Designed miniproteins, single chains. Designs and how they scored, part 13

Each design is a single chain, and the fold is of that chain. pLDDT is the mean over its residues in the fold that is shown.

## One batch from the design tools (miniprotein)

Design m421
Fold by ESMFold2-Fast:
Structure m421 (fold): chain A 96 residues (1-96)
Amino acid sequence: AALAAEINARSTGVIEARAEGDKLVVRVKIPGLPYEAVITVGADGSVEVKVVDTSTPEPREISQEELDASDSEEAWNINVGYALALILGGITAKDL
C-alpha cells in the first residue's frame, strides 16, 4: 500500500501503481500513444513486465520487433526503466 502511494505521488499520470492482494501492479502509459506496460511484482519479489497495445478491442502483448519499429521506443524504454527502478528501490528500502 505505501509503495503504491509513493509511486502515484511521484507520477504525473504516466505511471499508476495499485496494490492487488499480495501483489503490486504498475501500469506505465506513454502520453498520446496506445501503449502500456504492465509490471506485476509478486509477494515473493518476482517481477513480470508486459507491453500491451490498448488501442485494440482485445489488448495484446507488443513484440520487441513492433516496439523497435515505433517512434515511441525511446520514451517507452525510459518510462519502463524508471518504473522498475522505483519498484525495486522502494521494495528494497521499505521492506527492510
Scores: mean pLDDT 59

Design m422
Fold by ESMFold2-Fast:
Structure m422 (fold): chain A 82 residues (1-82)
Amino acid sequence: MERIEEDLRAAEELIEEAEKKLKEGNFREAAILLTAAAITLVGAETLMKLEGIKDPELEKRLEELKERTKELIKENDKKAKE
């Protein structure tokens, strides 16, 4: 459980840094950070499945972070085309 929470926290930090880079117009760095966040979230999901963890709050947080990552990737792509 603690390891999964640590992975989710790491993904949150990557997402926050990506948002900062996106605001700076550094779309390349934002894309790299968002990719790292997506990989981290896949790792957390895989670990939950391997350990048989069925925690609705952790699953909700994971899905919320996945959606936030996807939305930021979409925004970054849109702004990079400006």
Scores: mean pLDDT 83

Design m423
Fold by ESMFold2-Fast:
Structure m423 (fold): chain A 90 residues (1-90)
Amino acid sequence: SAETIERLRRLKKLLEYNLFVNKLSPEELLLALEEMIEEFSEIDPETAEKIRKIKEEAKKLIEEGVPMEEIYEKVIAKLDEIIEELEAKS
């Protein structure tokens, strides 16, 4: 729905600001993604599941010692992909 897309865009912008300006720790990034999953679980379970996969991939990259700036870019790119998919289905 348009409301789901707008909500996801707002949460993505907030996360992007926190990642690049406030420099979230690995633990803070995973917590932020979990909070997004919880927010979408009741309103759009398919979107929640896609965010869960982003969280799982981010956790793996953290465990592999990938630089946080690269992880930030990948997380934001994956959230953009979800937004584009939702817009294309409209």
Scores: mean pLDDT 84

Design m424
Fold by ESMFold2-Fast:
Structure m424 (fold): chain A 90 residues (1-90)
Amino acid sequence: SEIEKLEELAKKAREEIEKNANDPKKSLEVVKEFIEELLKEGLLSKETAEALISMLDSILKNNPNFPKEVFLKVLKGIENKALENIEKKK
């Protein structure tokens, strides 16, 4: 199901962020890859994906030393947006 695919992708991204807890740039790459995979699987609209990537680029540009907890919160926010998109498709 689309929900199971979303949960699988979110789990993978979370595990990669935790493995790279001391590398904010790598954590950002993981979150961007998560967005790109969601777009590829049809779980996010192109417009939402582009807006989220733009937001992430501005986050790291202004705050290069973000702790992993910030990236995990961002990941959860993206997961929630994908879930809303799945629910709207009915």
Scores: mean pLDDT 80

Design m425
Fold by ESMFold2-Fast:
Structure m425 (fold): chain A 64 residues (1-64)
Amino acid sequence: MEEVVKKLVERAKQAGLSDDVVEQLKKEGLKAKKGYEKNKEKIEKESEEGLKLMQEEADRIAEE
């Protein structure tokens, strides 16, 4: 989970996005991780869907 957040932040920085956008991506990733811990049992079964949504979220933010 943390590794995914770091990779998303690095990709955003490499793409030349502003610090605000990079910080937002990091914050969103951390919030998703917090939610994972709360609903660990349910998310473990649907972890692939959760990770996919996180990746799509990062792409959406980068496109915006």
Scores: mean pLDDT 65

Design m426
Fold by ESMFold2-Fast:
Structure m426 (fold): chain A 80 residues (1-80)
Amino acid sequence: SHMEKKRKEEEEKEEYGAAIGAYEALREAGDEDLAKELEPYVKKGKEMYAKSTPEEQKKLEEIARETAERVRAILAARAA
């Protein structure tokens, strides 16, 4: 029970952190339609961040940063 809850919480952090990063990259690129689809996940991610410890917040920020960099790279490759 405890281990399954912890695993689900870690999966949710990865998913919502990634959504925040992707949202930022898509907004920077001007893709408002795709960014809008991520808004519910971004809201959940921000709620999770607010309830997280400083260590968990750092991990969420890192996931968001890495995802934003990946999405920016994909968008740049498509534009080339």
Scores: mean pLDDT 80

Design m427
Fold by ESMFold2-Fast:
Structure m427 (fold): chain A 61 residues (1-61)
Amino acid sequence: MEEELKKEIEQIKKEGERAYKALSIFNDLRRSNQYDLIKKIDAESKNDWEKREELLLKYSE
């Protein structure tokens, strides 16, 4: 089960442009010292990775 899930996650990450873009945006925010925005996103997502990804993409517009 865990091995199967790991393979599926790897495939999704490999083809998932959205996930990679969200991670890149997060790194850009960290590098530019936009900690207030990161804190806001974390508060709104409440540790939900999918919600956090959505918010990162929205705020990058």
Scores: mean pLDDT 73

Design m428
Fold by ESMFold2-Fast:
Structure m428 (fold): chain A 66 residues (1-66)
Amino acid sequence: GEAERQAYQRMLAEMTQQRKEVVEKYKDDEEESARAVQQVYDDFVERLERRREEARRAEEERRERE
């Protein structure tokens, strides 16, 4: 739905900014930079899944209670 779309767009923008920040922060250590980028990405995926799970659960409960 729209909420999922908006959350995804916001996360994309935040991920892009966070990736730039960690790349610059860890530019002295290219390997650390790569690992930090992966962790940022994994955190984003987990946050997105949590949001989607909550939305899905609310939708399912609404349908069952109808």
Scores: mean pLDDT 77

Design m429
Fold by ESMFold2-Fast:
Structure m429 (fold): chain A 101 residues (1-101)
Amino acid sequence: EEKKKEEKKKAAEIIEEGLRLGLELAAELDDEVEILKRLVETQYEKNPALALAAMEELLKRGEEVPIPLDEEELEKLRKEAEEQKKLAEEYYEELLKKKEE
């Protein structure tokens, strides 16, 4: 059970780090497509939730994804993204409960 607490914290920290990088890129680049492509390239291996969101936005805009994934790899990324989001949400819920009590 302590391993789950560490995994939840790590998932939240990875998401926060990826969002910080996204804000830094947005400050330096005035091209949303380039920002999305860099988020996919930098976050693909460590932040599946942010990488997937950036990929989906690129596809919605009719742009090419910089890392072409096959159907099996894309399904794996989606599962990892969902698991990461759930872990991060549980970590933030535990933090909010501790600060109000």
Scores: mean pLDDT 76

Design m430
Fold by ESMFold2-Fast:
Structure m430 (fold): chain A 84 residues (1-84)
Amino acid sequence: MDDAITQAIIDVRTGRISVQQAVDRILSVVTTVQQVDQAIQQISRINPDGYARNTGLSQQTRDRLQQFRDSSIRALRDHRRQLS
């Protein structure tokens, strides 16, 4: 799970996959309520503005990371309700 989330973040950042593809990948590997809570904690640590400022990322990459963070947290919260 942890490696899958890390890889999804990298793939979104580099433009290899869409935000929706990354979200779907994460949901496919998260099968328990505990894993949902862990995934939300890991993803909520993403600060697109802070990260872009420090690494010189383009506005487009910053926007993608923000969309990924927001979409992933929402989808994971919905998924958590289905697992409980």
Scores: mean pLDDT 76

Design m431
Fold by ESMFold2-Fast:
Structure m431 (fold): chain A 72 residues (1-72)
Amino acid sequence: MKSKEEQVLEAFKRALEHGTTEELAKLAEELGVSPEILAAARQALARADAGDEKGKKAALEAGIKIAEELIK
């Protein structure tokens, strides 16, 4: 069974590749991940909704780094 951090990390990677930020934010909230990861997921969704593709990508990359540090 994948940890909640691993599931969210995979979701961040999918969102970065495919733009599925809505599923990412919902998954992060449902799994009860750390506030830092949840904030990054919500920021990515908010940036996507605003049409800020550069901000969305930056938030997703930040979330990946935070999740990787917590998995280690």
Scores: mean pLDDT 76

Design m432
Fold by ESMFold2-Fast:
Structure m432 (fold): chain A 82 residues (1-82)
Amino acid sequence: MPPLDEEQVKEALEDLEELKKTRNLSEEEVELYLEAIRAAKEGLLNDPEVRKALARRVAELVIARRDVPEYRPQIEAIIAEM
């Protein structure tokens, strides 16, 4: 995946602001989205280890927010296959 250009970064930030209003994102969820946008801008999402690290952080936030610790083994299996 090529690095995001300035316009794509702007669109991603606007999408994040809409998600903050529509889905009531936590501060930690917003920070994770911002880190993903930065990684995409720098071309780091081409690295499967970076993708796995971001996916694991998403999984932790989802588990915490939804209080579904029972899904952890299934999520870890999916991340391991990435």
Scores: mean pLDDT 71

Design m433
Fold by ESMFold2-Fast:
Structure m433 (fold): chain A 57 residues (1-57)
Amino acid sequence: GIVLGTTASSTPEEAYKIGELAGKIGASKVVGYDGGTRRSNPYEEVLEREEALRKGY
């Protein structure tokens, strides 16, 4: 699968938008590379991964 990395801000809305983009490129995993706030909110990473997997398959 394809892994998509991003440096976007850590908000729920942005997590869903990243998942949508990941689905378009067929990514199987999405992770944040930057943003200390994103690191402190692991739920966003889970949401991004789930969205990417659903749309990538």
Scores: mean pLDDT 55

Design m434
Fold by ESMFold2-Fast:
Structure m434 (fold): chain A 57 residues (1-57)
Amino acid sequence: SMAEEELRRREAEERALGGPLAEAFSKNLGFDRPLAERVARMIVDEALRGLRRYYAG
């Protein structure tokens, strides 16, 4: 369906932000690399859950 195709595209876009987000946390907020990557992953995962909920209902 068009909704599934749009969801897959948006999920890919959100996953692509994980690396830049982790780098921004490390450089701008002084997070160590493991913490920056963990926090970025949590944010991306929450965004993906939100996208899936939106397209499910």
Scores: mean pLDDT 84

Design m435
Fold by ESMFold2-Fast:
Structure m435 (fold): chain A 60 residues (1-60)
Amino acid sequence: SMAKKEFMRQAVIDAAGVTIRGMKEGIELREKNVEEARRAMERYSAEANAIYDAALKEVA
């Protein structure tokens, strides 16, 4: 009885652990993708600003 209860308890803990680990990995991947997108937007913004500044200097 107690051994069966402990086995079932451990199985639930193990299953919950797998789920929680997967959720954490999913969050970390999404955070990484957001940061990569943010950096790409910063680069594109810098490039656009440089093009804009160069164009303005051409007519100044």
Scores: mean pLDDT 84

Design m436
Fold by ESMFold2-Fast:
Structure m436 (fold): chain A 65 residues (1-65)
Amino acid sequence: SAIERDAAFGMARIAAWAYGARVVSEEGDHITIETSQSPEVQEALRRTLAALSKASGLTLTLRAV
């Protein structure tokens, strides 16, 4: 539903912030997030985003810088 997708957008933004990453684009149901954090932090964020994507149907892309 739209409300669930909007909530998922908010949660993706909060997750990025909490893991020291940055949202670099939001377009339709696609969010791109960049991080320069350690591989361990990247993996934790990737798992969080994968779970959120599964629950919401959003496409969440994590890019290492």
Scores: mean pLDDT 82

Design m437
Fold by ESMFold2-Fast:
Structure m437 (fold): chain A 62 residues (1-62)
Amino acid sequence: IVDAILGGNPLAFQEAIDAYLAAGLTEEEREEVIKKLKDILENSPSPIAQKYAKEALERLGV
């Protein structure tokens, strides 16, 4: 999911998050992903990466 966000491909991003949700993340895996997405949202120099990180957090219920 992080790689899809950094690659800037909207289709790959959508497919990656749908696959993650379908696979059923453990609580630990979910927290790790949320931590990485929040770091991208705060520290990334790329506005597109920040946008995708925010959308991913919303889809994860954050």
Scores: mean pLDDT 69

Design m438
Fold by ESMFold2-Fast:
Structure m438 (fold): chain A 100 residues (1-100)
Amino acid sequence: NAMEELEKLRQELENHQRSVELAREIADKLIRVGRLTALVIKQLKEEGKSIENTTPEFVIKLLQEKYGLTEEQARKVVNTESMPPEVEKAADEAEKELRG
């Protein structure tokens, strides 16, 4: 009984560690979503457009034309899989401007 309960506790600790890692991955993705959202809102304001004009095609075009990303790189940013340092800096600046 004691050995079975120890093994259960070990598995629960491993499951907890995996849950913490997953929570960090989710938090990182949410941060990237927030950054991309700020960048898109800033661009919409500069172009005099509303949030209704936000399409994946608009975001991909923005990333390609303004930041020099390839279509593949832009798609990864839209899917929150990655964010190049240049885009990350621009997004941080956009977020500061939107907050005042």
Scores: mean pLDDT 79

Design m439
Fold by ESMFold2-Fast:
Order: sequence, then C-alpha cells, then structure tokens
Structure m439 (fold): chain A 77 residues (1-77)
Amino acid sequence: MSEEELLREAAVHLTAAGILVTAARFSKTPEERDEAIRGAEYHIEKAEELAKGLSPEQRQEVLAWVERIRAELDRIR
C-alpha cells in the first residue's frame, strides 16, 4: 500500500473505533456494550498495524488519535 492509502485506511479504522466507543457508552445491554468494545479494539489494532508503514510525522498523528480513543474506551470499561 502507498503511504496515502495506509493513512486513509488507518483513518477509516479510527473513525469506526470512535463510533463503536460511542455505541458502547450508550449500549442498553452488557452484550451490546461488550460487542461494541471488541469492535473498537479490533479497529484500533488495525490502525496501529497500518501506522507502522507511515512516516514518523503521520505515525505520530495516527497514534495520538489512537490514544484519544483508548482513553475514552478505558473510561467506559
């Protein structure tokens, strides 16, 4: 993948993770909450893998976004 494609793919995964963290926060059942948390974790891990192929500057930006989502996820747990 090109660096541009890696960055775009990482952004898609982190957007999905953010949506799932929000879904987990407003889930009405433990099952829905756990499913959303697992989905968010999956997308975070994929974004981190993709970030390894980025330039240091772009990788730092992606990892900062990951840390923000992880902080929200930890508050929900």
Scores: mean pLDDT 86

Design m440
Fold by ESMFold2-Fast:
Structure m440 (fold): chain A 93 residues (1-93)
Amino acid sequence: SMMSTDQLQQFRDQIQTQISQDPNNATLWSTLSGIYYLLGDYDQSIYYSNQSLSIDPNNGSAWFNLSMAYDSQGNYQQSQQYRDRYQQIVDTY
């Protein structure tokens, strides 16, 4: 089941606080990306996925979030390339 908008906003604020304490944690950035995706803010989802990948280029969640955001924006070719990268990572790790 999907979280409500209010629950997503509370979770966003909690994750942003955690990032301020641990800015080199790629998982926190990819989590924030996923929250923005669920809020329908695809540009912010892309931005925070790229922050995650700048720390850990093997963060599968960040590649998955990029794929989903680009798909939602109608950029299907780029979405598929990011989905393929996600699949390579889950097959390796």
Scores: mean pLDDT 91

Design m441
Fold by ESMFold2-Fast:
Structure m441 (fold): chain A 88 residues (1-88)
Amino acid sequence: MQQIQQQIDQMTEQSRQVALEAMLISYSQANSQSYQQITEISSKFQDTVDQGRQKVRQGDSQAAQQLLQQAQQLHQQLLELLKQLREE
């Protein structure tokens, strides 16, 4: 469980930085569609990691692992959006 918690914490910090940079770039480009997508994914990410932390506290390792995988997918979506914005 501590390993899952550590991964959630590290990914949360990384995703916060990625989302902030992507939001700033999309805002500077007046790209409201990308800005909305970034904020939506960031919100879903935060909800997912919060649920993951709750499952870790409950000792539900299977649910915690599934939520970690969902959070990892959302993090990858943020990274892809940032990459696309930087290529414009």
Scores: mean pLDDT 81

Design m442
Fold by ESMFold2-Fast:
Structure m442 (fold): chain A 97 residues (1-97)
Amino acid sequence: SDEELDALVEELRKDPEKMKEYADSILAQAERLPPGSEEDRALGQGTVAGLRDAKEAGYDPREVAASAVVIAKTALEEGRPDLAREMAQAAKELIDE
């Protein structure tokens, strides 16, 4: 539910180590799925660009990273491994910034 996703963002935002664990779990699960589409990879790259723009606009990098993890989780649940991989990788990079 939207309420559960919002709650997950708030919890992950407060715990960078838990965020990294979630991202690593998503990456590991995505590796078990067949390669996806070039369109999902391109969408992932565009979404990452939008998340970096949000950070530049003054959003908290940890909040942006938490949102990326939630998008990655949803993409994985929808069977979109390339989108999930792009989002989870971006979340890890944003946490380390």
Scores: mean pLDDT 81

Design m443
Fold by ESMFold2-Fast:
Structure m443 (fold): chain A 91 residues (1-91)
Amino acid sequence: SAAEEQAAVERLRQAIADVRETKKLLEKKVENGEKIPKELLDNIKKQLDGALEQARQLAAQFPDSAAVAAALAELEREVEELKKFIEELEK
């Protein structure tokens, strides 16, 4: 239904916001000269993988929705950018 499609888009938008907020928090820690523990970075990567899997499962319920596909693609880009940021921190 249109209501279920809109709810799916809103859930994906919330996931995008959560990823962006996590990146901002990590950037703030780096700016403050804090050393981020490897265990925290590993846990964040696992949470990102789980969130992306759940998002893909949700999107699969709306295969013809351009809005859901666009939100999923945006989430995948935000996850990739955060993972790249984490990899730079691990160097």
Scores: mean pLDDT 89

Design m444
Fold by ESMFold2-Fast:
Structure m444 (fold): chain A 94 residues (1-94)
Amino acid sequence: SRFEELKEQLIEELEKGKEALEKKDWESFKRHLRRVEGLVLEILYDPSVPEEKKKEVREIAAEFIKKAEEALKNKDWESAVKEAEEAIERLRKV
């Protein structure tokens, strides 16, 4: 389905963002985060995606962004990596 295609792309961009966080590459992480945000918007505004799936993706993305921003403010790269891992695992279950 279109949702499965977008979800796979979203997971791939989160995995690349996680790799950037592991390398403490802030510029690469920001690039992948922008792509994640774009894919989330594509999912949320696609009329073929069920509303339940949109809600789950929105909640996972919002929690990831909030917790990653908090961790990075404290220069806690390890916690930011763990938040990316949790978001990826949760998205795989959607």
Scores: mean pLDDT 88

Design m445
Fold by ESMFold2-Fast:
Structure m445 (fold): chain A 92 residues (1-92)
Amino acid sequence: NSNEVQEKVERLKQALRERLRLSEQTIDRVLEALAFSSPETPNKTLARLAGVSEKTVTSVEVIMKELGITREDLRDPITERYVEELKEAVFR
């Protein structure tokens, strides 16, 4: 629940849009596949889960390393987004 982690993830999403020309929907799918998979999960399996090429997954991982972001860091912001959307759906 660190603002620092959320800022890093936001920079990652921006880098994926600008450098890899990925749509927001594709970015969300790739980051969810990375966040909720084991660190041992092969890139070919992640690519299948996210509906992208293996090269795209590798490029995302390279950018994550450049920004110092781990797969664990991706879970926290995604989980918080899901919880917030769920609260809105329950209320209105």
Scores: mean pLDDT 75

Design m446
Fold by ESMFold2-Fast:
Structure m446 (fold): chain A 87 residues (1-87)
Amino acid sequence: SEEAEKVLEELQRLEAEAAEAADAGDWARAAELTRRAAELLEENKELLAEYLKKQYPELSLEEIKELLDRAAEEAREQARRLEELAA
């Protein structure tokens, strides 16, 4: 759906901005943006899962949701590491 595509575009923007902040040594901003990406994944899990199921019909909805959960967990862990650099 167009709504899911907009969420994916925002995720890409947040990841790009987080990388730019990290390159500038702004670890606090990089952490904030990475955490926002994790939150966006968590909040839109059902929407993204339905969208991705249409793109990857060979994957079960359960498998797609597990991948999204793992992506959010990885983003949370990355934000924690960046927060440690900011301290």
Scores: mean pLDDT 89

Design m447
Fold by ESMFold2-Fast:
Structure m447 (fold): chain A 105 residues (1-105)
Amino acid sequence: SLIRQAIALGEQGRYDEAVALLEEAIKQSTDLSEQIEALIVLTGVYVLAGREDKALASVKEIEELAKQQPLTRAQLVELRSIAVIADQLGFDEVAKALFELVEKN
């Protein structure tokens, strides 16, 4: 899975490579669940990489897809974890958007 490979790269701090694989996963997938999963991981990678504008854009895309397919409990836990990290890093706009997304679901 491209998503699993991207997670492993992200854990190694290889953020640009992780982003490239996640963008490819999103581009190739027609499955909303897989697109949402890839976007959640991508949001986390952008937060860790310090790409605040990209992270915020990714959150907005998750919000849009979530209107068509409800977020799972596991996805909500992941989003909350990313929100906490974003808040700790001072990315307040990203953190707020993520907390609001979790609270609405």
Scores: mean pLDDT 89

Design m448
Fold by ESMFold2-Fast:
Structure m448 (fold): chain A 87 residues (1-87)
Amino acid sequence: SAEEVLRLVEEFLEFVESLLPELRESLQKALALIRDILAASPRAYAAVIQILEDVARGAARHLSPEQQAALEEELRRVVARIRELGA
């Protein structure tokens, strides 16, 4: 459901904020965009995944190799779960 996808998105964005608190405003804007997309198209899971991948790519540039590995693992977990909901 869109509600389950939003919960997973919120968990991922909170994880990114824990690594980079300075991105809070940008992450809140990303969440608002994802909410708007899902409100207009409740099954637009591919678009949601693309936004999360873009967020992760941007964040990774500011992280240590250890933090990058943790971010990649969390992204993989969240994306896999969203894909399961879309199957």
Scores: mean pLDDT 89

Design m449
Fold by ESMFold2-Fast:
Structure m449 (fold): chain A 87 residues (1-87)
Amino acid sequence: SKLEEIAKKVEEIADRVSNPAVAQAYRELAEKLKTATKENVQEIIEEGKQRALDAIDAELTGLHRQIAKREVEDVFKEILKEAEEAL
């Protein structure tokens, strides 16, 4: 399914993330996407983004925090685009 394809891409992104807590947030998102429905996929993605941002705020400071947050914004922009194309 298209959501399974998106989940695989999110898993690949998690493998490229250096911070373990942020990587774990992406892996949890990927698992939820595998069982997502049209009705809950937006909520799952929004919750996953917030978890990633919360992990960054807890783990990182200063410039590292700013860079990591920009990377999360870019990643979730792509995830939302692919989810929109799948539905």
Scores: mean pLDDT 82

Design m450
Fold by ESMFold2-Fast:
Structure m450 (fold): chain A 69 residues (1-69)
Amino acid sequence: SMEEEIRRHGMAAAVVALKLGLVEEEEKEAAEEAVKNMSKEEVIELLKEVKEKSEHKEFYEEMIKAVEK
């Protein structure tokens, strides 16, 4: 669904922003809560989905590796 796809892309962006420290302190709490209940496997799957649609595939591959450790 469109809502599901938008939500997934938003979560992937939040994960990436958190890992890169690009989230404002106030936004960080909301982003952390959004991804807090996701398992490591769910985060990796989300990043893989976004990677397939992204022009910056190498960037998302590095994020996947960072989550896996």
Scores: mean pLDDT 68

Design m451
Fold by ESMFold2-Fast:
Structure m451 (fold): chain A 77 residues (1-77)
Amino acid sequence: MEAIIEEAARRLAKLLGLPLEEAREIVERVARAFYDKFGVLPSVEDLVLLSYEEYRTGEIRLEIPDREFAEELRKRL
């Protein structure tokens, strides 16, 4: 659990140019909301994508990005 959140936070910080602590807060918030809804944590990659979407829109959507959406998002970062 902790390792997934920490790795996702590191990736998000690098992608957005944010301090690691700020990225961690975003990732923890999204991970908690996802776990509350589904009873499981997402993969590191899905958690990064969901956290980026929350940062961009201000909304926690908890939709697992389609492969095409994930690829498009990676191209813009």
Scores: mean pLDDT 74

Design m452
Fold by ESMFold2-Fast:
Structure m452 (fold): chain A 62 residues (1-62)
Amino acid sequence: MKISDEEIRELGRELVRRMLGKSRAEQVRLMTEWIDELRERGASDDEIGEALTQISRELQAL
């Protein structure tokens, strides 16, 4: 089943929580695995790009 916009946002929030307190290298690895999972589940490049922007904003707010 194709991943929904809601699931993409929820996975993005989980990714941010997992990235907190991790090294930069681990954060890059987690982000890459998350992108790969979204693509595998049918997310478009535009949907992934929007989610990446939201994650970047969340991390910058900390």
Scores: mean pLDDT 78

Design m453
Fold by ESMFold2-Fast:
Structure m453 (fold): chain A 85 residues (1-85)
Amino acid sequence: MLEKAIEDARREIEVLEERIRRLRELAATADAEMQAELERLIARLEEAKRRLEEAIAAKDLEAIMEAVQAASLEIAAAAVAERAS
């Protein structure tokens, strides 16, 4: 099951990367208040990506599962912010 967990985690990283790209595009044209909020969300998504990459490198199934759950939460938060923008 570790191989599948790593595959799922890599897919989650791809989703995070696309979300980060989209938020950066929104931040470039946003007002100062919205830009600050979007940059905060981008930082959280980048941290989630980093945690996933570290868990994959460690081949720690428990860490991978926790990192995927955390990443999903951050992705959901970013989606809400995109709707508000």
Scores: mean pLDDT 83

Design m454
Fold by ESMFold2-Fast:
Structure m454 (fold): chain A 97 residues (1-97)
Amino acid sequence: SIDEQIQKLIEQALQLAKAFENDSPDTPKLLAEVKKLIKELGKKVGLEDVAEAIVASLDQIYDDYKAGKITGTEAAILVLTLTLAFVGEVLVAERQK
């Protein structure tokens, strides 16, 4: 269900945020999992373009974090903000059905 996929995305995004805060070597793997879930949800609800834009923003956050332009805490906040914004778009799209 969409609700189960939203829950899974939120849980994975929280793990990714923790990984950024802790400078975890697992951060790239967790980022790949979050991006996959966003793309899968976007396809399912007809928001593929929105999903691709969010994924591109997550990649930029990771690149900025790796370049030392932002802290792990800043990256964690940005990832959670973008993920929750995407979840909001998914919920709006589902209400229109």
Scores: mean pLDDT 89

Design m455
Fold by ESMFold2-Fast:
Structure m455 (fold): chain A 89 residues (1-89)
Amino acid sequence: SEMEVMRQFLLEVLTLIIEGIRNDIPVEELLARIDALAARAKAQLSPEQQAQLDAFLAQAHETVEYLASLPEEERKAVAEALEAAVRAQ
């Protein structure tokens, strides 16, 4: 279903962000990987769901750029909090 495509996209993006922080993946590479996931998900979604995904994608970009601006110790703390939040789902 489109809802499962959206849910899977969200989980994959969160996983990429966590892995990106932990492995110090360059921001441009991480954003490119997120964009590739978005393109794949959009191919399976209606125009209305694509708009919702685009809004989420914009937020994901802002989050990645914000995290890259933080000191390493703070970035790692955020990654741990995000992983805990994902597991609580």
Scores: mean pLDDT 83

